# Ledger of designs, part 37: designed miniproteins, single chains, continued (2)

Each design is a single chain, and the fold is of that chain. pLDDT is the mean over its residues in the fold that is shown.

## One batch from the design tools (miniprotein)

Design m5204
Fold by ESMFold2-Fast:
Structure m5204 (fold): chain A 61 residues (1-61)
Amino acid sequence: MSELEKVLEELREEFKKAGVPEETIEQVLSRLRTLYEEGRVTVEQLRAAGRDLLVDYKARL
């Protein structure tokens, strides 16, 4: 398993625990994957961005 896939699975689990709808989780993870594949973010930046999105989502509830 690649580092990217591992980070995306970790983020999926955290989002699911936070009660984020499954369709929203898939949209967020797909966007992060695309940014990585375009070379716009590193794996560490992707992990940080995912965590920031989760924090922002919780704050808006």
Scores: mean pLDDT 79

Design m5205
Fold by ESMFold2-Fast:
Structure m5205 (fold): chain A 98 residues (1-98)
Amino acid sequence: NPALAEIRAQIAKLLAIPDSEIPQSLRDLFQRYDKDGDGKLDAKELAEFLREVGMGGNTFEETIFHVMYLLRLFDVDGDRTLDFREFAALAAYLGLGE
């Protein structure tokens, strides 16, 4: 079982990446899933992202479980959404944005 504190420490390092170092491809990806246009990804939009990158589950329940887990790790505000910086950290954690 993974140590949650160790995972959170890794995520904190990713969240510290300067905005200027976040590639345009991740900005474009964020805008693609930000269907509400509010500058945040909700659980539904995050579920669509995870399924398209192959990190979602095979069932609705598995996908929602993954969404809730990732929101608990990257949602620093506790509002159950990811802003662009939190999303960029998630994408880097998943090995995206090369």
Scores: mean pLDDT 71

Design m5206
Fold by ESMFold2-Fast:
Structure m5206 (fold): chain A 125 residues (1-125)
Amino acid sequence: SLDQELLRAALRGDAERVEELLRQGADVNAAHPDDYLGHATPLHLAAAAGHLEVVRILLEAGADVNARLADVPEVHPYLRGATPLHFAARTPGSEEIIEVLLAAGADEAARNALGLTPADIRALT
């Protein structure tokens, strides 16, 4: 599907393919169908992988900057309820991604299922 290809393109950092898929009507807030990936959105995957240009494109297309990963046992406890900002906080060299997410309205006080904020996660990495 277009939505599954968007999720893959976001994870790969393929900015041109992301723009093409969004133009074709892919859902910018598509949830991954796999419970093991916590129904991650394209923005979660791009932030986790450190793909700044894809993060910018997704936010401009209306991605939910505060989307939460599913709180299901298949997901690592550290990532349950995580927002894109939590993923950026775990990713080395993601200072610009963090700034872009915050500028887009990311909630820096958001807590994952363990009660950790993005700043708490960053302090652990």
Scores: mean pLDDT 85

Design m5207
Fold by ESMFold2-Fast:
Structure m5207 (fold): chain A 73 residues (1-73)
Amino acid sequence: LDELIEKHNLSEREAAILRAIAEKGALTQSELARLLGLSQATVSRHLRRLEEKGVVERVVNDKGVTVYAVNPL
């Protein structure tokens, strides 16, 4: 996990999102916003950047809910 943060020069907020996903497993945008005390818009923006970097992937879980999971590449 720390290797991903260093490799991709993640901001403190991006690193916090990544750590939360790694610690709790796959999380929704809403769950991340609630857990980290951030707006959903802020979380969405950072998740998009993390996905663009290939650090996080968008996955549909067994309940048909879109969640975000760590992608170690």
Scores: mean pLDDT 78

Design m5208
Fold by ESMFold2-Fast:
Structure m5208 (fold): chain A 100 residues (1-100)
Amino acid sequence: LSPRERELAEATLAARPVPAKPLSELGRRLLEAARLGDVERVRELLAEGADVNAADEFGRTPLHLAARVGHDEVVDVLLENGADLTAKDIFGLTPEDLAK
């Protein structure tokens, strides 16, 4: 985070309480659902406000995990919801690289 972004975030927290939305928990569940090919669960989590570009400790997004396993329907749903096809994991691999 840039110094300006940190100052803005800190000022927002100081000036007004923001309800804690468990985006990290939703993102974690989305990554799991994408890896398992659970299309219905992926749709539900995205409808609940899960970050379609949530990244795990290796920088892998739901699109990386779905592409690696070959869950084409999950890949389609994620792309419909704005998944970043060019996102790179910790190894510099995109979802397209993992699909092959």
Scores: mean pLDDT 71

Design m5209
Fold by ESMFold2-Fast:
Structure m5209 (fold): chain A 57 residues (1-57)
Amino acid sequence: GIEAVAVEDVTSYRPDGLNLKKGERVLVQERLPDGDWLVTSLSTGKTGRVPAEVLEL
């Protein structure tokens, strides 16, 4: 996978979403066709969907 960093705090409003803190590093598992990315947090080990626009490679 590709490492990315959250550029802002993310609060999920979706059941399959992931909460992230600004500066949190994630591993991109899959890019989803709706514009979300499926990612795993490197700090928590949790996996979920986040909008691609909140991540920087």
Scores: mean pLDDT 80

Design m5210
Fold by ESMFold2-Fast:
Structure m5210 (fold): chain A 87 residues (1-87)
Amino acid sequence: SMTEELVEEAIELLEELAKKEKDEKRKQSLYNQIKLLRELLEKGDVESIVRLLQTTALELKEYAEKYNDEEALEAAKRLERIAQQLR
C-alpha cells in the first residue's frame, strides 16, 4: 500500500542516519524509533505513525541546527513530507 511504501521510506532514511551515527546513545534512539514505526505499521495505527514522524523530524531539525548537520536537516525535511503525505 501507499502507507507501507511511505513508512518504509522513512525507516530506510532513519537506518541510513543510524549507520552513520557515531554516538551509541543517538544510534540506539534511532533504532528504537525504527522499531516503534514497524510496530505501529503492523497495527495500522497511521495517526500514531504521523505523530512519531513529526516528533522525530523536529528532533532531527533541532540536532541539525545545533551541530550543523546537513544530512540530518534533509532527513528531517523528508520525514515532514512523508508525514504530510500520510495525512
Scores: mean pLDDT 87

Design m5211
Fold by ESMFold2-Fast:
Structure m5211 (fold): chain A 98 residues (1-98)
Amino acid sequence: SLSRKLLLAAIKGDVDEVRRLLDEGADVNFRDPVFELTPLHYAAAAGHVDVVELLLEYGADINIKALGGRTIIETVKLYLSTVTPQIQAALDYLQSHS
């Protein structure tokens, strides 16, 4: 599906593919069936600030909670043992736009 391809593009940081899939009608707030994570969760966890910005531009809901009732920022902080400068930049962007 387009929405599943969107999750993969967000993980990869493929900005052009993310834009194309969103323009084709992919669900910006699609939740994966295992972890209930959205493209915005995956982009932030991977440190792809450009994809985070694009997803928010297309109406990604920053308040969607993952499994366990956690926000995107809480999920990234909890499950990442190492925060790279790229991941920190994505978290800072999300905190500034919450």
Scores: mean pLDDT 78

Design m5212
Fold by ESMFold2-Fast:
Structure m5212 (fold): chain A 158 residues (1-158)
Amino acid sequence: SMEEEVREKYGEVLEEARKLVDEAYSHLSQEDRDKLREAVERMDVNARDEEGRTPLHWFVELRDAYGVLLLLERGADVNAKDKEGRTPLHIAVERIPPYDRGGEIELVIVRLLLMFGADVNAKDKEGRTPLHIAEENGAEEAVRILLEAGADTKAKPK
């Protein structure tokens, strides 16, 4: 199964990912978690819409870190590109507010995507990497996380 494939490939990071989300969502009831799990089990996690976006792109845009974790546990393609060449990591970084105005959920999502093998140096159709977006938006903690994950500081946009 896809869940068995994810366990084989990411088993060493899966428990760390669960802990990270549980700490961010300590207020979310077991009933709400079970309902979301049932909903994700019914979807094709790698289906694409008219814009080439997958469910993972949409859950990232919605700031739903628990839904992101469930999709990744079910084998969602962490590096899927939409028609603009954007990965879920591009969207996650773009959603982080500038400076220190919060963004804790978005930072959890960035960490989840990186734990599941997101390409930190992926380029969109404009040649922008997630690091370029984080720097442009003043997302200092995201810049730090991306650099720790091996982001290339010499990549040129456009």
Scores: mean pLDDT 78

Design m5213
Fold by ESMFold2-Fast:
Structure m5213 (fold): chain A 65 residues (1-65)
Amino acid sequence: MKKVVVVDPDPLVREHLKKLLEKRGYEVVGTASSLEEGLKLAKEKGADAVVVVDRESGKIEEIPV
C-alpha cells in the first residue's frame, strides 16, 4: 500500500482528494495546507510521496519523498 500525504490550501479539496486516493488503494497518512508542512509530515510518517493539485491544469501530481 503506497503511503501519501495530501497537500492543498483548500480543506474541501484535501477531503475530496483523500477519499479518492483511499478508494484507489493509497494509505493517506496525513494532510497539510502547505507543501513545506506536507514534506515534513511525509518524512515523519514515512510516506512515499506528497500529492498536490496543479492549480493551472487541475491535474493531480505526485512529489516523491
Scores: mean pLDDT 81

Design m5214
Fold by ESMFold2-Fast:
Structure m5214 (fold): chain A 69 residues (1-69)
Amino acid sequence: MSELERRILLLIAERGEATAAELAEALGVSQATVSRALRRLEESGLIERVGRRYRLTDLGRAAVERYLA
């Protein structure tokens, strides 16, 4: 997992949910950069999309609790 993907998971865990724009602002990167990382995390089953917002799946919460928190 990349450093950017790790930071995205931690921010979503902290906030409960976040948009690509909110993550881009918090991380100081472009929305395109965040959107690519979010796609990879969604494909890995770690996050899910609800409208414009992303939240952790059960797998994503387990990963944050075990390896990142």
Scores: mean pLDDT 85

Design m5215
Fold by ESMFold2-Fast:
Structure m5215 (fold): chain A 62 residues (1-62)
Amino acid sequence: MKILARAKEDYEAKTEEELSIKKGELLLVLEEVDEENVLAYNPKTGKTGLVPKKILEILEEF
């Protein structure tokens, strides 16, 4: 299942596995990794990485 989400706030990556994002950026959620994190793709930057679920607003599920 693919989910379209938007960043509710800025996030700075703390590891190479994490994705840095800015508030308002659109992300594709590829999978849920654990209770806290998802694997997301940023089409604006072409980068994929882990993002905390709590900072994402779900827009569409398909």
Scores: mean pLDDT 80

Design m5216
Fold by ESMFold2-Fast:
Order: C-alpha cells, then structure tokens, then sequence
Structure m5216 (fold): chain A 76 residues (1-76)
C-alpha cells in the first residue's frame, strides 16, 4: 500500500497517542492546515486505516488494526 508522507505522519501520531483525535487536534499537533488533515483523514478512512466516529457535532479518528500494520510495513 502506497502511503504519502502526510498519511504516515497522521498514522504515527494516532499510534503514539493511542486515543481518538479530532482533525483540529491532529492539525495543531503536526503543524498542518485543518483542510490538509481532513482531506488526508478521508483518504485513510477510505483505505480502512483509521476509524471514524461521530460524537455529537464532533468527528473523532482513531488508528485501526489495519492502519497499525500499514504503518509498521512503511517503517521497514
């Protein structure tokens, strides 16, 4: 699976934090625009590499088991 540098950075952050984060929290942590993070998270969700959960008006993202496997392979 071909992952972009931004996709890798988002997956690494989610794996390191071991918690569900919003697009805004990810953008702040990585110094990226919220638009870039949202677009990248949508691609990761399409690939099944992150789990998307809506709680009220806020959408949270967590790394999936498939995402952890993809991250491990990308670092090898």
Amino acid sequence: MKLSPTELRILELLAEKNEALTAAEIAKALGLSQSTVSRTLNRLAEKGLVLKRKKGKTTYYAISGKGLEALKKAKE
Scores: mean pLDDT 83

Design m5217
Fold by ESMFold2-Fast:
Structure m5217 (fold): chain A 157 residues (1-157)
Amino acid sequence: SRGALGWTRLHVAAYMGDLDAVRRELAAGADVNAKDDYGRTPLHLAAERGHLEVVELLLKAGADVNAKDDYGRTPLHLAAERGHLEVVELLLKAGADVNAKDDYGRTPLHLAAEAGHLEVVELLLKAGAEVVPDDYGLTPLDLAREAGHEEIAALLS
């Protein structure tokens, strides 16, 4: 049976950062790529929360690094939006698409720039992130300027 939000026990363990519960659920044959009611995998939840060791364990267990939720967002989008630098680095090393677009045409760089995460912006640019418009014609540079993140705007100029 599924819990609230369509969460499996593995979703709960990943969201909480409970590394031992993640190991136990995977050993019990839990689907590492199970989707909740919003299309989110355990990897999406661990990445959004910044649980580095859980992210590493899920990736080793065969988690899809480029899985998209119901909004077209990947784990990299969520980690970048929240400023989880070490998780962003790990996802990129695991083959995350640095230029993945959500359902609004936004890339991880758009979300990091809007949120003001300078070190994540620098890492994404080094990984080949493109400064491209979203579906509303807004670039990561435009979002950084509108949000008042002057140092990020200077990097993207």
Scores: mean pLDDT 94

Design m5218
Fold by ESMFold2-Fast:
Structure m5218 (fold): chain A 62 residues (1-62)
Amino acid sequence: KIPPVELVALRDYEGKTPEELSVKKGETLTLLEIVDGENVLAQSKSTGKTGLVPIRYLEPLE
């Protein structure tokens, strides 16, 4: 089983649709699925909410 990939938000992002997740800079998320070339499905570790976030606003946490 692939270990969960952790991501960090590079900047604040406000969700533009009900399916999108709003995040703040420095917030840590768990990658659940790569949806397309621009968006991922992620869960916020702070709020537990799940939603789509543009991949360009996220960076893998090392």
Scores: mean pLDDT 77

Design m5219
Fold by ESMFold2-Fast:
Structure m5219 (fold): chain A 82 residues (1-82)
Amino acid sequence: MTLEQKAEEYEALGKKAEEAGNFVDAAKYYTQAAKLYESLKDFERAAEMYEKAATAYQKAGNDKMAQIYRELAKRYKELAEK
């Protein structure tokens, strides 16, 4: 399995956790996907995954983690424009 396929697998696990209402697990899976996309230098998908992690933390009631991951998403989105 490629790193890209592994990232897609974590993204799918995050989606399943989110649909099940397990928002903390969803945030962790999206964060793992983001790190793999970052390793692939796919900063656009990394930013998208960090944004999904931030939203999941917000739904879990963890505003501090949501803010941290939104800031990460913004930084990677800026890198994707380069």
Scores: mean pLDDT 87

Design m5220
Fold by ESMFold2-Fast:
Structure m5220 (fold): chain A 83 residues (1-83)
Amino acid sequence: AAATAASADGATPLHVAAAAGDVAAVAALLATVDVNAKTASGATPLHTAAAAGHAAVVAALLAAGADADAKDAAGATAADLAA
């Protein structure tokens, strides 16, 4: 399904679920959405979950093969954002 959110170009439903801390939605979306999908700013769902402090979502994304070394447009990794 096409996302209609204008504020985050390239954001997938997985980014939205990760920001919300919805582990069940993240688990369901991992079957259909690329875990390493990037927004226009280079942010992955892992960056979004780490920035929001959702440790359970971070664990689910990493278990699905999320790239922990991926950098966003600011040069930050998920670990940098989790501080």
Scores: mean pLDDT 77

Design m5221
Fold by ESMFold2-Fast:
Structure m5221 (fold): chain A 68 residues (1-68)
Amino acid sequence: LSPEQIELSRELFEAAREGDLERVRELLAKGADASLINENGESALTLAILNGHEEIVKVLLDEAKRRA
C-alpha cells in the first residue's frame, strides 16, 4: 500500500468510530480501502457496528457490494 492509501484507511477507521458519515463517504471516494483491519483486527465496518453507526454500516456494506 502507498503511504497515501495507509493514511486514508487510518482516517476511515477514525471516521467510522466517531460516526462522521460525510467523512466516511469522502474517504471512500478518495480510494480508502474498507477491507483493511487495524492492529486490533477491526475493520471500519466492525468499528461502525461496535459504535452503533447504522448509516455508516450501510455505506460500508454498499461499498463491499460495489467492489464484489
Scores: mean pLDDT 78

Design m5222
Fold by ESMFold2-Fast:
Structure m5222 (fold): chain A 100 residues (1-100)
Amino acid sequence: MRAEELLKEAEEYFEKALEAAKAGKMEEAKKLFEEAGKKFMEALRLALEEGDLELIEKIIEKYIEALKKKAELFGAPKEVLEQFEEDEKKLKEIFEELKK
């Protein structure tokens, strides 16, 4: 599925963005984070159009995980990181109910 390819591309751009940020290349990191975000949104749009609930859940979970890692890298408070974990858990519960 094309959405799965876009998800993989999003994860690759995100990983490169984290590496660039850790190396102090902040302009490069920002561009890579922007590209990752665009690929995540495109993957989600395609999954939504096809009604693939399992793939929609996977894309959203990966996107939240990416946002949490980005927030942690930029020194977000522990409470903010815990909120990402709570949001991820709530989304999993909603998708499990929708699959029933």
Scores: mean pLDDT 79

Design m5223
Fold by ESMFold2-Fast:
Structure m5223 (fold): chain A 68 residues (1-68)
Amino acid sequence: SLEKAFKKFDKDGDGVITGEELKEVLESLGYHPTDEEVQEIIDKVDKDGDGKIDFEEFKELYKMLQSL
């Protein structure tokens, strides 16, 4: 599940992941994004501009990927 994939890469248990961890999550789900594509996705969903993605932002990102 998405929640299990997210929690696997949220090593600190703080409920957020970095852009590098996001790339690993997407690859575990069968996507093969470039570093540039990962950054573009982060820029679209990261409302705070802190470079970190919480689980709600991750769900919106996943919906965007499925609409492609």
Scores: mean pLDDT 72

Design m5224
Fold by ESMFold2-Fast:
Structure m5224 (fold): chain A 59 residues (1-59)
Amino acid sequence: APKLFKALYDYYADTPDEISIKKGELVEVLEEVDDEWVRAQLLSTGEVGLVPKALLEEV
């Protein structure tokens, strides 16, 4: 099953490798990059990039 997560807070990308995400948006986690970051796909836009793990709650 896909690993679906919900954003707990708004986040604004600081670098081109990151994606911006609004509170309540759903993402699929594709890869755990390190202890702080995951590579995720935003379901509403299809954008793929890095977001902080602490932002996400599994649904």
Scores: mean pLDDT 83

Design m5225
Fold by ESMFold2-Fast:
Structure m5225 (fold): chain A 58 residues (1-58)
Amino acid sequence: MEKAVVTEDFEARNEKELSLKKGDVVEILEEVNEEWWKVRSLKTGEEGYVPKSKLKLL
């Protein structure tokens, strides 16, 4: 299971995106393209798209 830590806060702008806080740990589900990844929050279990620039792989 590939994990990443959130490096800066991200606020979802639509229902497909996931809001995350700096320091949250997520599971990488899909690397959709070079800009957006689909992740699952390990804190909430919610899934959504986030900019890969907000993530650092563990």
Scores: mean pLDDT 83

Design m5226
Fold by ESMFold2-Fast:
Structure m5226 (fold): chain A 81 residues (1-81)
Amino acid sequence: IETLDLSDTTPLTPQQISIFKRAFSVFDLDKDGYISKKELRLGLGLLGVNLTDQEIDEMIKEADIDGDGKLNFEEFVTLMK
């Protein structure tokens, strides 16, 4: 097994972007291109993360710059990083 330390010039690799896109698709239950509070709660529950409605609301408020109460892909990546 060969391992090598590299300096990353790109914040996300194509593989990481692909993983986030796949995760976003799993959370986007109604396929509208956004993750609602309900979808975020259900998706996190499927990953074994049990949060209250209040905790989910706080997570969305921290990432939701536009104040729409939904997460787009960029906000989702910010939340998951």
Scores: mean pLDDT 67

Design m5227
Fold by ESMFold2-Fast:
Structure m5227 (fold): chain A 62 residues (1-62)
Amino acid sequence: LKVGEIVEALRDYEGHTELDLSFKKGDKLKVLAVLGDDYVVAQSLETGEVGLVPTAYLKVVE
């Protein structure tokens, strides 16, 4: 994953903290920052909300 990519949620995710982004399977997100191997900061293209997302739940859209 890299900044500026559009990614798709592989499953539903309920955020664990107020900093986490919640999303549904199939939602499109834009990567805003990469925080090591485990997390990105992303914006939901469905809701416009920004938050932390586990990288394991995302795939890059071709």
Scores: mean pLDDT 81

Design m5228
Fold by ESMFold2-Fast:
Formats: sequence, C-alpha cells, structure tokens
Structure m5228 (fold): chain A 72 residues (1-72)
Amino acid sequence: DIQKFKEAFSLFDKDGDGTITTEELGTVMRSLGQNPTEAELQDMIREVDADGNGTIDFPEFVTLMVRKMKDS
C-alpha cells in the first residue's frame, strides 16, 4: 500500500526535502509493522546508499519496502 509508505515517510521527512536518514530507515520500517534484522538493514542501506551520503529518497524507500514484503 503505497499510501501507507508515503504517510510513514512524511513523518520523518520534517524538512520536506524528500529524504530520510539511513539511521531512520529501521524506525520507519518498524512503524509500518516490519521488523528488519541488523543484517537486513545493512544490506538495504548498502543497496540505496552506495555513495555513503547517509540519505534515502522516497523511490529508494518504496523499493526497499516492496523487497521486504516480497521476502515475507
């Protein structure tokens, strides 16, 4: 449900710049009823934050959520 992803993402995107921090990814996922392991979080972060800038945009976040839901 893309609407739930948008709502959850917006709660952590207080500045409205369209990004969240990699540190907040785990918290956002847990707010949506997901419970990623530390290893899963590291894998996801490496996939979306390959350049190490510490941020995740909304399309990257949706990709991670879809992958997690498919893996369940």
Scores: mean pLDDT 74

Design m5229
Fold by ESMFold2-Fast:
Structure m5229 (fold): chain A 56 residues (1-56)
Amino acid sequence: MLARAVGDFTAKRPDELSFKKGELLEVLERRPDGLWLVEVNGKRGLVPASALEPVE
């Protein structure tokens, strides 16, 4: 599933991924803690679900 970044995000932890507003991310897992596991440009990491919007 694709999601678009609604703003810039800078990783605060080693397990998090940084991205820029407008980037398309592949959502691999939605976790109940409000973090989603995503992949972009061959890198995987956790990002806050609130920073993403689903794209069809």
Scores: mean pLDDT 80

Design m5230
Fold by ESMFold2-Fast:
Structure m5230 (fold): chain A 127 residues (1-127)
Amino acid sequence: GPEANLTKEEIQEMVDSSKDVNAQNSNGETYLHIAARLGYLDLVEKLLKRGADVNAQDNNGNTPLHLAARAGHLEIVELLLKAGADVNAQDINGNTPLHLAQEAGHEEIVELLLKAGADPNAQTVFG
């Protein structure tokens, strides 16, 4: 959606002026999804303090944790887990954040997710 193309400053202004911290775009993405995907750690912190839903799912079933894990944003993964992110949330294909981190080769995030209780044997639609 339009929010996917915004700068960090534009998203910060929208967050500060928004009456609904959990508003979703046409893809089902919240500001927290976008900040997590783009690596905007300070914006993730602001959104969580405002009561953003850490477990919101986009139209593909991705949580902010899925997007941060795939993108390799270790500090954002740590912050989302501390905020109560479901480490075993499944997207539309049954992928967990652990599957996405493994596919992307983000070994430190894989280790962090396993320490947080990720199920290494969670099944996808492909296995």
Scores: mean pLDDT 85

Design m5231
Fold by ESMFold2-Fast:
Structure m5231 (fold): chain A 71 residues (1-71)
Amino acid sequence: MEKLSEELLEAARAGDLEKVEELLKQGADVNAVDAEGRTALQLAAREHGAEYAAGFAKILKKYGADLTLQP
């Protein structure tokens, strides 16, 4: 189970929206955090910018992400 969540975080870091959605469909934890405590949304925003993160956030919200964690 944690393996899917780790792949989700890697896909977010890589900017692969389609892979993120596939992993969420497979049951990855939408609220998973990396070793530094960053969520998939925070990783996407940090690596790829706010406009990319906005599209990402729509996918994550569909799967129940806690977007209350603000930097």
Scores: mean pLDDT 72

Design m5232
Fold by ESMFold2-Fast:
Structure m5232 (fold): chain A 97 residues (1-97)
Amino acid sequence: SRLEYIKKQVEEARKKGYSDEEISDLALALTFDKDLDGKLSYDEAIEMLKKYFGLSEEEARELIEEVDKDKDGYLDPEEVLELMRKVRELAKERAAK
């Protein structure tokens, strides 16, 4: 099930040393996933980033393209975690200005 998949990805992320905040962000992102395999589409990732992080569609798309290593139009859980890390760092940088 999608819930079991999300739990597995959360456990794997914790083992990889991601923070509780990053893991919560991953769990949130995976709730936008329409695929049974847990991959997040560009449109779903853009919606999440605009709604919860205040990014423009263009900014969201640029960050997504940077983390999509295989350029298949979908983000796996590892790519989602990297995206969330970049979004958090960008938010910190903007807040400091």
Scores: mean pLDDT 74

Design m5233
Fold by ESMFold2-Fast:
Structure m5233 (fold): chain A 107 residues (1-107)
Amino acid sequence: DELTELEKQLFEAARAGDVEKVKELIAQGADVNARDPVTGATPLHIAAQAGHVEVVKVLIEAGADVNARTKYGGWTPLDLLREMGQASEEDKAAVEKILLEAGADPN
């Protein structure tokens, strides 16, 4: 399925770490489990890889699937954090803890 304008904005806000914009878009009906049509990545994949701790929390609270897998490689948000994480070690550790507490598979 094609992303709506709301979902495109949600991906952009998740990538930027814009917590207030993420909350606003969710309130407007953005699907937190929307998938990028090329990669199959969700907003949670993007926020986790970037180490945006508060965005990760907001997406999970809104019902994001912590075990969603990309189209190629079958990568979860936790996999992208561990393999391609772009944040400080403190932010990576915080995101990993949040994902695991929310039911992410550790392997």
Scores: mean pLDDT 87

Design m5234
Fold by ESMFold2-Fast:
Structure m5234 (fold): chain A 57 residues (1-57)
Amino acid sequence: MLVRAVSDFVPTTPDQLSIRKGDILEVLEEVDDDWVLARNLSTGEVGRVPKSLLEEL
């Protein structure tokens, strides 16, 4: 599933994904109710990111 970042997010832990507003991500897995594991298609990096910062395309 492709999603767009609606806000910037700066990781506070190594398992989190850095995103910028407007980045397109591929959701790989739902981690819990608040977090997904995603790949940032601009950077190729994989990490967890808050669902609240993503909109479905």
Scores: mean pLDDT 84

Design m5235
Fold by ESMFold2-Fast:
Structure m5235 (fold): chain A 61 residues (1-61)
Amino acid sequence: MKDAKEKLEKSLKEVLHELYTEDPANPPSQRELAERLGLSQATVSRYIRELVAEGVLPAPA
């Protein structure tokens, strides 16, 4: 991909996926992920929703 923004968003989603699934018994909160990744909670929530819709992440309880 030629768009650096798209590439960055994909990398952030991959890191988020890894962090979220690292401990399935105690997944980090959206707020913790936002603070760790330097993103807003709204952005993290959207990324999680997109990954869940794609079947990459389990739906949050």
Scores: mean pLDDT 72

Design m5236
Fold by ESMFold2-Fast:
Order: structure tokens, then sequence, then C-alpha cells
Structure m5236 (fold): chain A 59 residues (1-59)
């Protein structure tokens, strides 16, 4: 799938939001209809969740 890199640390106490650290590589699984959110899987943790588009960069 498409790979993105995390630009900052994100830690949210929510089952819908993906937690990650700056520099983590995420695999994009889907994009929201408005393009503001990605559904991604962390290659570091294997967890899946929503990620803000502004928090990541394409690689």
Amino acid sequence: GRLVVALRDVTVDSPAILDFKKGDILEVLAESEDGDLLLARSLETGKTGLVGVADVREI
C-alpha cells in the first residue's frame, strides 16, 4: 500500500485514532471522503486507526 511517515508524536485515548511517534512508517489502507483523514496501519505496532492527513507525509 501507500506509505507515509509520521511528522510528530500523537497519543490519544481513543479506540478510533491511531497512536504513533515521529518517524513511524504507516501503511495507508483508505482515505476519508473529505480527504482530511486516512485509515492507516502502523508498521511499528501493527495497530490500525484514523490519522490526520496533516500529521503525515508521503514517502
Scores: mean pLDDT 82

Design m5237
Fold by ESMFold2-Fast:
Structure m5237 (fold): chain A 70 residues (1-70)
Amino acid sequence: MREVLERMTRATREGRLTPEEAQVLSLHLQGYSLREIADMLGISQGTVRRRLRKAAEVLGLSLRELRELG
């Protein structure tokens, strides 16, 4: 968990993750569902899924590994 958060912070600082992608990833790691994140941020569930997929790619995580972290 801490290692993933540190990687996310560095990737955001280096411009590899947008703040919007990092925000969605952070909420997912806190245990929020895609529906809850979409509702909280006022975006579609499809947008949440797309941002999570991009964040996973940047951090070298599979979507399966990312799902197990949330």
Scores: mean pLDDT 78

Design m5238
Fold by ESMFold2-Fast:
Structure m5238 (fold): chain A 60 residues (1-60)
Amino acid sequence: MGIEAVAIEDYEAKEEDELSLKKGEVVEILEVVSEDKVLAKSKKTGREGKVPKKYLKPLE
């Protein structure tokens, strides 16, 4: 089971492989892609994409 995190502010995808999030949206972190980005899946929409770590707060 991946770690769950919550979006601390709105994020609009800037690249085709990125995920847009609304503040308060819960995601599952599937993989750490780099120091600054994770691959995440939205619990609300089921969509997957890369998100900057700074927009996410782990729920653990």
Scores: mean pLDDT 80

